# Designs tried in a protein design run: designed miniproteins, single chains. Part 88

Each design is a single chain, and the fold is of that chain. pLDDT is the mean over its residues in the fold that is shown.

## One batch from the design tools (miniprotein)

Design m3048
Fold by ESMFold2-Fast:
Structure m3048 (fold): chain A 106 residues (1-106)
Amino acid sequence: MSLFVKRLKEKYPELVETAARLALSDKVSEEDIKRLAEQLGISEEYLRKLIEKYGPAAVALALVFAKYYSDKYGFPLPVMLEAFARLATKELAEKFAKDLGIKPKE
């Protein structure tokens, strides 16, 4: 685990734990959606739409990064969340394909 991930857990322990459960689960519960929406101050409906568009794992990573950068730099959380959800999806695909030598299953 990187120093950055350790710092995120110290600063946002409940958010990181909830996001990690979302990322590791094939099913997104309504309870997890409600909890994340309350922690971030966004609507449950907006969060559901992001998960439908980008997938739960990409959104989970984006939530933690967006909260960190929104708090640090004062950027609007929804703007950062959308940007990081898009970036996380592309970055994960590129890292799996290029850095790990793993090709997508045909």
Scores: mean pLDDT 66

Design m3049
Fold by ESMFold2-Fast:
Parts: C-alpha cells; structure tokens; sequence
Structure m3049 (fold): chain A 77 residues (1-77)
C-alpha cells in the first residue's frame, strides 16, 4: 500500500470513528496500525501505547478513547 493510500484509509477510518459514540476494537486496531506504518520516533511510541490499551477492550467509548490518548501522550512528557 502506498503512503497516499495509507493516508486516505486513515482519514476514512478517522471519520468513521468520529461519527460514532463508541467504536469496536477492530476499527481502532486497523486505524492505529495504519498510523504506525506512517509514524516514526516519539509518534510511533505513542501509537504503540495506544494499540496496547485498545487491545484490552472489545468496544471503546469516545470518552474512554480520549482518556487513553491523553494518558499515552502524558507518558511521553
């Protein structure tokens, strides 16, 4: 998959995620795995933490997702 194809797929998944009150582990894993393919350094480490947290849940609410993202970002500061 090209970088442009990866970026398009990420945007499609991101829009789907933002259109829902909660998302399945399957959608979030696909989204973050694609982001990992485009990321490096610090960003890659953050995304690896997100994936680890996501794998612990079958369904994640937007509130839970925001908290996971916040905690992962704070762990790098």
Amino acid sequence: MSREELQQKIRELQAEIHSRDSVSQEFLLEYYELLLKLSSGESKKVLEIFLEQIKKHDVISMEELDEIEKQALLSLL
Scores: mean pLDDT 71

Design m3050
Fold by ESMFold2-Fast:
Structure m3050 (fold): chain A 61 residues (1-61)
Amino acid sequence: MTDDEILKALAEGLKKLNAPEEAIKAVEEEKDIGVAFYILTENLSPEEARARLEAARAASL
């Protein structure tokens, strides 16, 4: 199973859960699961989700 197939399956799962369109786009178009995760769990905009992900990565260093 390729990474692309996994991302497609995840995007279809998000559509079934009526996830925000921006979360679905983050998986389908940007291939960024982390951004989609923060959009879903914290109800953030795509820009806020990216900033949150980068802050989390910086804090782990």
Scores: mean pLDDT 74

Design m3051
Fold by ESMFold2-Fast:
Structure m3051 (fold): chain A 77 residues (1-77)
Amino acid sequence: AEAHLAQAREALAARDFETALAHAKEALDLDPSLFGEVERLFKEMAVRRAPRAVLDEAGAWAREYAARHPAEAAKLL
């Protein structure tokens, strides 16, 4: 789980946004408690000027994930 999050951050630094998104999704499938860290990663993608298609996919996926895991989403303050 943490390893996939680390790989997502490395891909983001390399501006490989599709790979970053894929690893972020895998991290959350393994550990739902990482939802806050993945949300922060998606926001950093926007700051790094990721393509709109990637940002749209990230947003849609995060919304679906929050609906399936409302208790974890509620822990985000």
Scores: mean pLDDT 74

Design m3052
Fold by ESMFold2-Fast:
Structure m3052 (fold): chain A 58 residues (1-58)
Amino acid sequence: NAAREAAEYAAKGNSGKAAQVLMDAGKTPEQASQAAFDALVFARMGDIDSAAAYAEKG
């Protein structure tokens, strides 16, 4: 699941890799960057489920 993988990278502080995973899954660069940023914000709050949901929504 690309969204979960992106959320895991965001939780590790690697938003660039999170965006790359989402682009490989078919998101545009702008959508992938926004989704990775949103996932990072939620992951930093300890909410990995919301991070994954926002990565998928992106």
Scores: mean pLDDT 76

Design m3053
Fold by ESMFold2-Fast:
Structure m3053 (fold): chain A 74 residues (1-74)
Amino acid sequence: LKEEIEEVARKTLDVLEELIKRSTDPSERERLEERKREVETMRDLALRSTDEELLRALLDALKEQLRQAERELK
C-alpha cells in the first residue's frame, strides 16, 4: 500500500513538473506549484501513517491527482 502510494505520488509529481516547465502563465504555474505541494504533503502523511483507511484514502486521492494531471498534459 505505501509502495503504491509512493509510486503514484512520484508519477504525479513528474507530470506536474512537466506541466510547470511547459507553462508560460504565472497564475497557472502558481496553481501547479500548489498542487505539487499538496501531493508532497499527502506523500509525507502516508509515510508517517499506520492507519490503513487513511492510506487507502490517500492512495485514491493521489490516483485522482495523477488522472487530472495526465489529462492536462495531453
Scores: mean pLDDT 81

Design m3054
Fold by ESMFold2-Fast:
Structure m3054 (fold): chain A 55 residues (1-55)
Amino acid sequence: SILSPEAQKAAEEAILSSFSPEIKEAYEAKDYKKVEELLKDDPVLKAQFELLLKS
């Protein structure tokens, strides 16, 4: 990865800050199925979520 661990964590936090409270709660609960369902109509945020899972 081209990012330092600190930079990667900052990027993750930036992505999470773009999520609604409901989506953040589901993500923190590791309910990824619910996160995907909540993001199904937002392809940009869904792509950000997939990036979080692959980091």
Scores: mean pLDDT 75

Design m3055
Fold by ESMFold2-Fast:
Structure m3055 (fold): chain A 100 residues (1-100)
Amino acid sequence: DEEKLRKELEEIGLEKEVIDILLEASKIPDDREAATYALEKLMKKLGIDEKVIEELREEIESGKPLSKEVQEALKKIYLYLAENSKEEYKEEILKVIESM
């Protein structure tokens, strides 16, 4: 349910632009394609180099281990999401970064 997901993301305290990206991703039936869409849009929003975004796509499609550049870009996304969420969710997001 799109409306339920929007409310849950608003409760986390995410910015409207991030919520809109995640909602569009949620409409994609394939989980990997949905994740790739969201990550590409977030990387572009954060000014990540287009070459790193291309590497992410190739690595996801081929099933290869993520390059260091892609891993660092993902860490930047999670840090951005942590910084732009309510305090109660920040620690959980930071734990995801720590496990990478």
Scores: mean pLDDT 77

Design m3056
Fold by ESMFold2-Fast:
Structure m3056 (fold): chain A 74 residues (1-74)
Amino acid sequence: NPAYRQAIRLYLEGKVEEALEYFEEAYKENPNIFISENLSEEEIKEKLEEARKYIEEGKLDEAAEVLMEIIAGL
């Protein structure tokens, strides 16, 4: 999934807000790429919404931690 790969690249570059935009796009296109033994489709959606709220509050470090959980499948 090109959006998912771009999101990871942006995350690794420290571009947390842009990374979230591409993770949100990837979820809309195919949520199954995020599903793991530890994360359901609904839990992934909730984590993306949580990361968005942290960004809106200027809490970029907390947003990055939530995105890491999504990447790690936790």
Scores: mean pLDDT 84

Design m3057
Fold by ESMFold2-Fast:
Parts: structure tokens; C-alpha cells; sequence
Structure m3057 (fold): chain A 64 residues (1-64)
């Protein structure tokens, strides 16, 4: 479910301070955009490395 996806993202990236609203927004982007574009939005928007952004997208895709 979307709630389970949000909880796993927030828990996994707790040290980076990712909020529930940010996780929800990324799940929405992942449904609509290509993986590469989603990774760029995550990396730029959340100030994550490319590897961290790829890991976040990997988690999101388990629920999509």
C-alpha cells in the first residue's frame, strides 16, 4: 500500500529527515515519470546522492 511505502521510505532515510509528504510526492512522481527523471528529482530535491536516490526509488517500486 502507499502507507507501507511511505513508512519504509521514512524509516530507511530517517537520518536524512525525509518527511511523509516528501515520500508521498516521490511515489506520485515514480508512477508518472521515467526512473532517470525520478532519480534526478529525488537527488536534487532532497539533496541525496545518486546512490541514495536510486535506493529510495528501489523501495518505492516494491509498492508500485
Amino acid sequence: SMEDAIEEIVSTFKDKGITRKQAEGILTLAKELSDEVTIQYISFGLKLSREEAEKLLEIAKKYL
Scores: mean pLDDT 86

Design m3058
Fold by ESMFold2-Fast:
Formats: structure tokens, sequence, C-alpha cells
Structure m3058 (fold): chain A 55 residues (1-55)
């Protein structure tokens, strides 16, 4: 069902956010931190758009 797909996408987004936030926190390079921050913003946008298409 679409509800099951939305639940899976939300779980994947949560896992992706946790991983990227961990990488930001552990990085000592400001440029690397910016790259991970941009990846996090992009991941949120992509998953949110996919979820909206299923609602």
Amino acid sequence: SNADKIAELRKRLEETEAELQRRIAQSKDPVEQLIYQRMLEDARRRYEEEIKRLE
C-alpha cells in the first residue's frame, strides 16, 4: 500500500539523516562539513517530494 511505502521512505530518511548528521559532527574539516550539510538538505528534499507523490 502507499501507507507502507510512505513508512519505509520515512524510515530511510531517518536513517540517512542520522548517518549524515553523525558525519557532520565527527568531521574536523569545515569544507567536508558543508558537503555533508548539502547532502542532508538534498536527501530531505528528495524523500519529502517522493512521500508527497504517494499522499
Scores: mean pLDDT 87

Design m3059
Fold by ESMFold2-Fast:
Structure m3059 (fold): chain A 73 residues (1-73)
Amino acid sequence: LSAAERDVRAIVERNIAHARELAAQGRVDEALRVLEGTKEFVRILQESGAISEETAEELIAELEREKERVLAS
């Protein structure tokens, strides 16, 4: 992975952890906003060429799985 792709993955992982913490506190709407904002961030970075399409699709899929998990709580 490039340095940029590793940095983006670290940001996504950090935001997923933050969203999980918010959901655990009953702040489901805020958790969902964090996940949606992170998806938009990933899309923008893919469009700018900072990350590959494959990496963007993988990260977006992970964020969608986390949204499903938050909604199931």
Scores: mean pLDDT 85

Design m3060
Fold by ESMFold2-Fast:
Structure m3060 (fold): chain A 69 residues (1-69)
Amino acid sequence: QVAELQARLAEIDAWLAALSPEQRATVLGRDELSPEDAALLAARGLDSATTEQVAQLRRDHLRAQLAAL
């Protein structure tokens, strides 16, 4: 479980590192996101976020899961 969450965090970091600044700044609406990512935005009261912000929300969620173990 811990190793799986850490692997997911590493995957997000690697994915972001592969993106250009323009790709990281791309704004995505809830309808353009996976249901999981859309739910993270909804929890924050957001209708849209940049690709980098979505990745940060995913990292925060995974870190919270790790901290709860």
Scores: mean pLDDT 78

Design m3061
Fold by ESMFold2-Fast:
Structure m3061 (fold): chain A 60 residues (1-60)
Amino acid sequence: SAAEERGRRIIAGAEAAIASGDRVLLLVALHELQKALDSLPEEYRARARELIARIEALLA
């Protein structure tokens, strides 16, 4: 589904941002995750929350 494709894309982008350590990419990924969170399927929402927490810790 389009929601599953979007979830996969957002999660992959966030994981790439974390791997890169690039502050701009981390900020973009955080914004995308926060914006999409409520519209993602439950399995993607759980992963998105984990990635949000991880990115926030990296930006602290």
Scores: mean pLDDT 85

Design m3062
Fold by ESMFold2-Fast:
Structure m3062 (fold): chain A 86 residues (1-86)
Amino acid sequence: DAEREAIDRLIEEGLKRAEKLYEEALKDPEKKDEALFFLAGFLREAVITYDKSLEEELNEKLKKGPEEQEKAAKEARAKIQEILDG
């Protein structure tokens, strides 16, 4: 399906850009938490594009602060990678 392939490419490109921006921001301690929040937000949007039932769970994790945001980002990233690889 050409539409699904287009969505997968956009998410793959977005993930690569978000990861690069996050890695650059990690070099500045003042920007680390902000960069993590944006990365987690992008990964949340990407995951709910494929499975909307996860929206509430991810929103709750993002409200709990930086440690839970980091966990949510890692989980969402793994799910997106599985979808792109599958």
Scores: mean pLDDT 70

Design m3063
Fold by ESMFold2-Fast:
Structure m3063 (fold): chain A 78 residues (1-78)
Amino acid sequence: KPLLTFEEVEKEVKAKIPEVRLTKISDNEVIIEYGDAKIKVNLETGEVEILETGRDPSSLRKALEAAKIIKELVEKAK
């Protein structure tokens, strides 16, 4: 019934990982960037697509931590 919005996602993710960058690309998709890693997350399904792994695996790990937060929010919104 309450729909998950980009603003809610950004607030929750940045509260835990403030250095992460979030970009809204559609009502249902956001891009997460940390360092040189880039991943796309679907806000309806919580599905994650890795676009750029980055030079350092730690950057990808942090981006995936942000994606995990979003996936948890998607599940709570159901």
Scores: mean pLDDT 79

Design m3064
Fold by ESMFold2-Fast:
Structure m3064 (fold): chain A 89 residues (1-89)
Amino acid sequence: SAARREEALAVLESDLRALAEQIEDPELRARALEALARLVEALRAGDRAAAEEALAELLAALAPLFEDPEDLARFERVLRGAVELILSL
């Protein structure tokens, strides 16, 4: 359902934007926000290839926020799961 996809996208975008805005480096923060915008547009379009590319860039920009590599790996798994769920809607 398009309505369910937009609701899920709004929640994902809000949560990831809040996380990206915690990045102190303004250049890295800008990169994270740009990657997030591209991820949201790709997911709205159902473009898996574009979504995977934007997701990889977003994860790279967000990685410095995680001191523990295991926390980063868990976050990546959860986020990839959310992307797959949205693409299935």
Scores: mean pLDDT 87

Design m3065
Fold by ESMFold2-Fast:
Structure m3065 (fold): chain A 95 residues (1-95)
Amino acid sequence: MLPSEEEINAALAEIVIGIYKKHDGLGEAVDKAYRYLTEEKGYPRSLAEIAVAAAVAELTGDTKLAQRLIDWGEKLYGEEFKKAYEEALKILRDL
């Protein structure tokens, strides 16, 4: 089967996180944000992955990718996605 738009967006989020985990400092921050959202706050893994990927895209200047991930996350998780995204953004900004 051809992947759906939702599957493509999930794969893009995973790729973005995987790329940035290879950079010193930023990789550690991405891991910290992901662990905080999943272990401390108890968000679903997929929500946390999209939220962290969107925050990284925003902070690295890929505003189009960030907006697509935000739109997709809000469509799937609503208000909870916005909270997770804002929390990820704070963790990544405080580096």
Scores: mean pLDDT 74

Design m3066
Fold by ESMFold2-Fast:
Structure m3066 (fold): chain A 94 residues (1-94)
Amino acid sequence: SKNAAEVELEKLKKEVEELVKEAVEKLLEAPKEEHEKIKEEFKEKIEELTNKLIEKVRNTPGAEEGFIKGIEEETEKIRKEAIEKLEKEAKEKL
């Protein structure tokens, strides 16, 4: 149902927000020379989660093409916003 996709998007948003929070906490405790590695690790985790949702939606039989594209676009926005927030908070808190 449409509601199931909305639930998955909200779940994804919450999971990537927790990853950003965890990344910032690790950056605050880590030496500066480790910061780039930590950022890359968490960006990869965010990309993996968002790619999993896109893959799941693409593999859903009987879903309308326009609906699938809508979910993919929202998922890509969540990815972009999470990565931008990670970079911003890393700069502001370090």
Scores: mean pLDDT 82

Design m3067
Fold by ESMFold2-Fast:
Structure m3067 (fold): chain A 95 residues (1-95)
Amino acid sequence: RLEELLAEGHRALQAGDLEAARAAFEAALALARERGDKAGQVRALAGLARVAELQGDLETAAKYKEEALKIADEEPDVTRYVGLKLLFIGTYNEP
């Protein structure tokens, strides 16, 4: 279910539907938080940061990235997602 919501968000981003993408990633974040799924929270926050960047809301994007990086830093089990820290840097200049 979490994977379905994340996939929906990514499809919406590919289609340029930022409203649908945000809704999907917000639902994914809520589900991950309910489950205490730190890895899922990081992935959903990365998606929300991307949506905010595409909307021109750089302040909100920075807040999502900061929250995701904090979770990744404090949870050793999420260290497998350490590459997401570098992805946040890469997405600043979007190719």
Scores: mean pLDDT 72

Design m3068
Fold by ESMFold2-Fast:
Structure m3068 (fold): chain A 63 residues (1-63)
Amino acid sequence: GPPPLTPEQQAAIEALRKAADTLGVSEEVRKKAEEIVRQSPDVREGLVRAALLIGREYLRRQG
């Protein structure tokens, strides 16, 4: 199976999932956001990049 998530990665993914649910972004975008966190050497950088992806997709749907 995949390697276990660190506690920091789990917390970041849970925060991103909550943001994605609130903003109503697609499951594909949610999966990409999770993957960004999983593959980032710095979880904080990964979280910021993933959050920006979610926010951008939300704003794109409002136009």
Scores: mean pLDDT 81

Design m3069
Fold by ESMFold2-Fast:
Structure m3069 (fold): chain A 95 residues (1-95)
Amino acid sequence: SPEQEKLRKEIEELEKEIDALTQRVNQASGLSVEELEALLADTKALIEKLRQLNRKGVEHNLPDEDLRRISILMLRAVADQTALEIELERKKKEE
């Protein structure tokens, strides 16, 4: 359906954003406090987009494989959020 095709495109776009986020999180020790705070805000925004996308996916009867893909991206984003919060706390204590 056109709605399912649009949602799959949104999954692909968010997956690319999460991939870029994860790459930056893996280099978090080299980031400033300001960069970590900005990245954390972006991560929280991506998690909210994924929650909305999952709700729409259920409403429009996306196949289980597509819903699973959203769930995996959500788990990755939440793990990235946790890593950023830990690094941010560590750096703030060093100042």
Scores: mean pLDDT 89

Design m3070
Fold by ESMFold2-Fast:
Structure m3070 (fold): chain A 89 residues (1-89)
Amino acid sequence: DKIAKIEELQKRVLALYEQLLQRMLAQGKLTPEQVQQHLQRVRQYFQKVLDYVKQDPSVADRVIEVLERIREELEAELAKWRAEEEARR
C-alpha cells in the first residue's frame, strides 16, 4: 500500500526535521515555540499531501520519491552537524 509507505516516510522525515530544529534551539537560533510552530506546519502539510494522494493515487510514486529525497538530505545534514561537533573536541 503506497499510502502506508507515504505515512511511514512522513513520520521518518518529521522525526529527522525535529532533530534539526532541536539543534537550532540548542544553538539559540530558535525558541521552543518556533520549534512547535514549524513541526505543526509540516504535520498540516503532510496531512494535505495524504488527502491529495487518496484523491489522486497516480501521484503516490512522485510523493514517495520526494519524501525519500528529503529524508536523505535531512540525514546528511544531521551527519554533517554530528561530525562538526566531534571535530571540535
Scores: mean pLDDT 84

Design m3071
Fold by ESMFold2-Fast:
Structure m3071 (fold): chain A 78 residues (1-78)
Amino acid sequence: SELEEIRERVLERVRPHVSEEEYETIKKLMEEALEKSGGDAGRFLRLLLEGMKEAKIPLDVINYILEVAAEVLGEATA
């Protein structure tokens, strides 16, 4: 699915730029967002953003993740 592609591509691209602890947190938040979104991309992104803010993920990392997600979503819908 489109959301599964976003999750996989984001995790692949962010892994070398974040700590192991941050990576595991982001992975868990994406899994939770995917489950709660019911397949809705907008809801997925909002839940992910909210979760990352609550987990105190650095803003620059959040921005990078959202940029990658937007790129993957654009590719999947083009």
Scores: mean pLDDT 78

Design m3072
Fold by ESMFold2-Fast:
Structure m3072 (fold): chain A 84 residues (1-84)
Amino acid sequence: EVEKIREELIKKASEILKESTSKEDAEKLEEQLKNGVIVDPGDPKVVKLVIDSSLSEEQKKKLEEAVKKAAEELGKKVEIEVLD
């Protein structure tokens, strides 16, 4: 259940990234999505995105925008946490 929500969000965000950035960046950011997206079964309306500080500012912005857009389409709210 939670994993299905997570997979749907990652899929939608990856599609948005592929439309908005280079193929190479989209692939790199898709890996970050797989590692950083968390869905709480106790609060499935909220999706957390944990961002690695090693990403560039441009990559962070694109990742955040894609996740927010995907979450909006799925009726979810996004909380963003930047490590560091």
Scores: mean pLDDT 77

Design m3073
Fold by ESMFold2-Fast:
Structure m3073 (fold): chain A 66 residues (1-66)
Amino acid sequence: MDNMKRTMDNAVRIVEEAAGRLDPESQIRLLEDAIASLKTLGEKYGETDVITPAIERLRRLLEQVR
């Protein structure tokens, strides 16, 4: 659990940093793709306690770019 949470936190941070270097359209696409990938992982593995917070953090970034 802890290792997966740490990996997710690091992945979200990398996505946040990458998004911040892109134009708004590309940033939106990156965030949407990342959210879709996390939803697929949640469907496959059912690790909602780790995946749901990561999705919500990326959704908050997406809302700020809108």
Scores: mean pLDDT 76

Design m3074
Fold by ESMFold2-Fast:
Structure m3074 (fold): chain A 65 residues (1-65)
Amino acid sequence: MKTIELRAVSPEEAEKLVKEAKEKGYDKIVVHVDPNDPRSVEAARAIIEAAKKYGLEVEVKGVPL
């Protein structure tokens, strides 16, 4: 299984990052979330939604959203 680690920094870039991961043949995304940054939390949600859309597995590291 090909895995990529992403930092949840920008909600606006979330779908782009997930799409690029899918195009490069990744099967799983590990999302690193900063729970003290509301934008990081929003970016993590956007990454999870995009991953479901593109059929990628998601693992979240940080605190539960």
Scores: mean pLDDT 80

Design m3075
Fold by ESMFold2-Fast:
Structure m3075 (fold): chain A 78 residues (1-78)
Amino acid sequence: SLAAAIAEVLRELGVPLPDAEREAMARAIALLVEGLSAEEAGEKLGVAPSTVEARAGRAVRLTGLSPLELARLARARL
């Protein structure tokens, strides 16, 4: 899945977080880059829209890459 591939990209980039946290960030990013709003992604994940935005924003801060750039790297692996 795109989310699993994004989680692997985050791991390879050295994001210093547990697997579960990288997977949570990857799921948020995957839904957002597929065109869902933060509200729609939050409904699918069972979290607040602000939590979706915080997860995606944290991945961006830790990697220096946008959600679209992270998804592009992940799609190259699918």
Scores: mean pLDDT 86

Design m3076
Fold by ESMFold2-Fast:
Structure m3076 (fold): chain A 101 residues (1-101)
Amino acid sequence: PPLLSDEEIERSREGALERAKRGDVPGLVGHIISLSAGGHNSEALYILGLYYVDQGDGKGALESAKTLVKMGHLEDARKIAEYAEKQGLYDTAKEIRKLIE
């Protein structure tokens, strides 16, 4: 399958955050599955990590970030940590930052 452009990836990330805020879990899950099926596993994990942060699930966010770090996607893991900190998940943000330092 074709790779998504950087603009398409950014729009997907914005759409995921909007869906999470609206509580559209089926729409978010469908989008994550579509990305994963298309071979965009890192983008799917990043979106899933942001969703866990919005749900207050620090453990889910940390596990998504750990997998991204193992895949070499340190900047996406850092962005999850920054978002977790903004949402008040300070311990989760600290643990994610330890994985990328």
Scores: mean pLDDT 76

Design m3077
Fold by ESMFold2-Fast:
Structure m3077 (fold): chain A 87 residues (1-87)
Amino acid sequence: MDEEEKERAAAELRKQGLEKAAEALLAGKSVEEALREALKELAKEVLGLNDEEAESLVRAAEAGDESLLTPAVKEKIAAAEAEAAAK
């Protein structure tokens, strides 16, 4: 049951282009951990974050606590928001 459900969820994630999340799920991580890995990879690609900064962002998002963000991550988010607002 759990293995079959994970395989189905991983196939669906791959269809959505979330390959890293699918790999994490198949490696025995929970759905929540797989989604965290997808969010980290997306943050690294979109915001140019390193692994530590991306982990900080994911933790802040899960906790709803911006104090978990480093100043560098806050600056990169502000820059991305300013660029989005200009369009």
Scores: mean pLDDT 72

Design m3078
Fold by ESMFold2-Fast:
Formats: structure tokens, C-alpha cells, sequence
Structure m3078 (fold): chain A 96 residues (1-96)
């Protein structure tokens, strides 16, 4: 359920208050978007960086629409996909 997913991700970020969580999600989305954009500009053929930029953009758009459950769910889903991508890259690097 969305509420359970939101609580799990909030704990991982050290925040359980929905209003504070939304503000943290907005700040994270902006930072990820700027960083991913720089990587795409430096490495235009990096498929992972392009996907990260796309997910960060979706997260930012969801947060900008407000604190409604649907928007919060979309932002948290995008954040989870970002974490999954980063964990896959880290695991691949560690496996050599």
C-alpha cells in the first residue's frame, strides 16, 4: 500500500512527518535533477544517466503538484526506482 511504502522510505531518509517528507523529496529531486543533467551533458551516451535524469524530472513534477496522496506516491515511486538503479550500478562495480 502507498502509506506503507511512504513510511518505509521516510524511515530510510530519517523523516516520518508527511509535510517534512514532501519538503525533503523536493530538495532531493532538485539535487538529483541537476547532478543527472551534468552527467548527461558530459556523457551523452550514458543510458543510466539519461534514465536517472528522467526519473528525477518525474519526481520533481510530482512534488510540484502538491501534497496530495497521488502526487506523493508518484514522487516516492520515482525515488525508489532511482535507488534501485544506483544499487544495481554499485553491485555491478563491486562484483568485479
Amino acid sequence: MVKELAEELAKRMGETDPEKLLKKLEEIAKKLYEEAKKVVEAFPDDELAKELLKLAEEMLKAVEKGPEEENLEKALKALKEIFDLLERRAAEEAAR
Scores: mean pLDDT 71

Design m3079
Fold by ESMFold2-Fast:
Structure m3079 (fold): chain A 55 residues (1-55)
Amino acid sequence: MLSKEEIEELKEEYIEKIRAGDTVGAAKIVLKMRELASPEEFAEAVKEIVKRIEE
């Protein structure tokens, strides 16, 4: 299971990939989070990412 620091790094990497237009890289990061994080941690991370993108 991912540590809090690893989840935070993956969230930041995802946002950076989206900003760069690297949709394939962004998708790979989401798949990695889904595979290694708990369902609860993944859901929270997705919620935070969506909020950041909408801001």
Scores: mean pLDDT 77

Design m3080
Fold by ESMFold2-Fast:
Structure m3080 (fold): chain A 93 residues (1-93)
Amino acid sequence: MSLSKEVEDVLQAALLLGVLERNPDVAEEEREAALSKLSERAKEILEQAKKEGLSWKELVEKAIAAAEKAGDKKDVELLKLFKEAMENHKGFD
């Protein structure tokens, strides 16, 4: 099934946030290059998460809670699968 636009934007933001958490010493130029690959909405989500001090896991959990409240069962399932995939991905644990 196709991802909803909202879920896709959250997943992009969470993935980059997780990469940056594992690589805090990444040069500004490399961070800028990674940011250029995100959608405009994903950039906004990432900036807001940084302002709130959220980890990638907290960002995904917040999105899961919002989707559950909205009754979007498919979005909840997709976000949970992404979280599990990120935790099992090499370098994310």
Scores: mean pLDDT 77

Design m3081
Fold by ESMFold2-Fast:
Structure m3081 (fold): chain A 70 residues (1-70)
Amino acid sequence: SEAKKREEKHKTQLNFIEAQLEQIKNKKVREEVKELMKQFEKNRDNEKLSLELLLKMGLLLGLEISKEHR
């Protein structure tokens, strides 16, 4: 089922984001990413918005990890 494949993909993507989030010490960035994760889960059926949210989370995580591990 395509719906099951989309659900599994979303779960895998959320697990990846959560693993990256564990590397973040900044509480404000962690809270912002957690809020985006909630929006991503709520918008599972909107592929365009889900991709935009995923890219935004990836950017925030990448920038903060780079900043904290300099």
Scores: mean pLDDT 80

Design m3082
Fold by ESMFold2-Fast:
Structure m3082 (fold): chain A 65 residues (1-65)
Amino acid sequence: MEEQQKKVELIKKRMDADIEGLKKSYEKTIKNVTPEEQEKIKKVMEEDIARLKKLYDEGIEYLTS
């Protein structure tokens, strides 16, 4: 249990870091594009984040089962 919790925490930290990295890349990109492109980029980012969270949740379920 304890070791599995540590692994889950590590994976969560990595996921959070990846999400933060995506947000920083998004902010840098939107500074140089039109408002229309900003909406398009935001939608892609939200889709990527949602997919990553889904895969992450499935991975945790598998490890904790």
Scores: mean pLDDT 77

Design m3083
Fold by ESMFold2-Fast:
Structure m3083 (fold): chain A 67 residues (1-67)
Amino acid sequence: MKENEELAKKVREEVYRLALEAGVDPETARSIANVIAKTLLENKDKITPEQALEAGRRAAEAHAEMA
């Protein structure tokens, strides 16, 4: 349980960093990171941290493209 929470925290921090690097504003970057981390926690048996991170990266790129 706690290990999954720590892993989700690391994914959240990494997605937030990737979104900022992609040119997404801090508010949107935090929103993306929180959504990805929540999705990973809710689907821990179906989604790997690597898949969650990749989804976060793609979401960040899509938001940067639309902004």
Scores: mean pLDDT 78

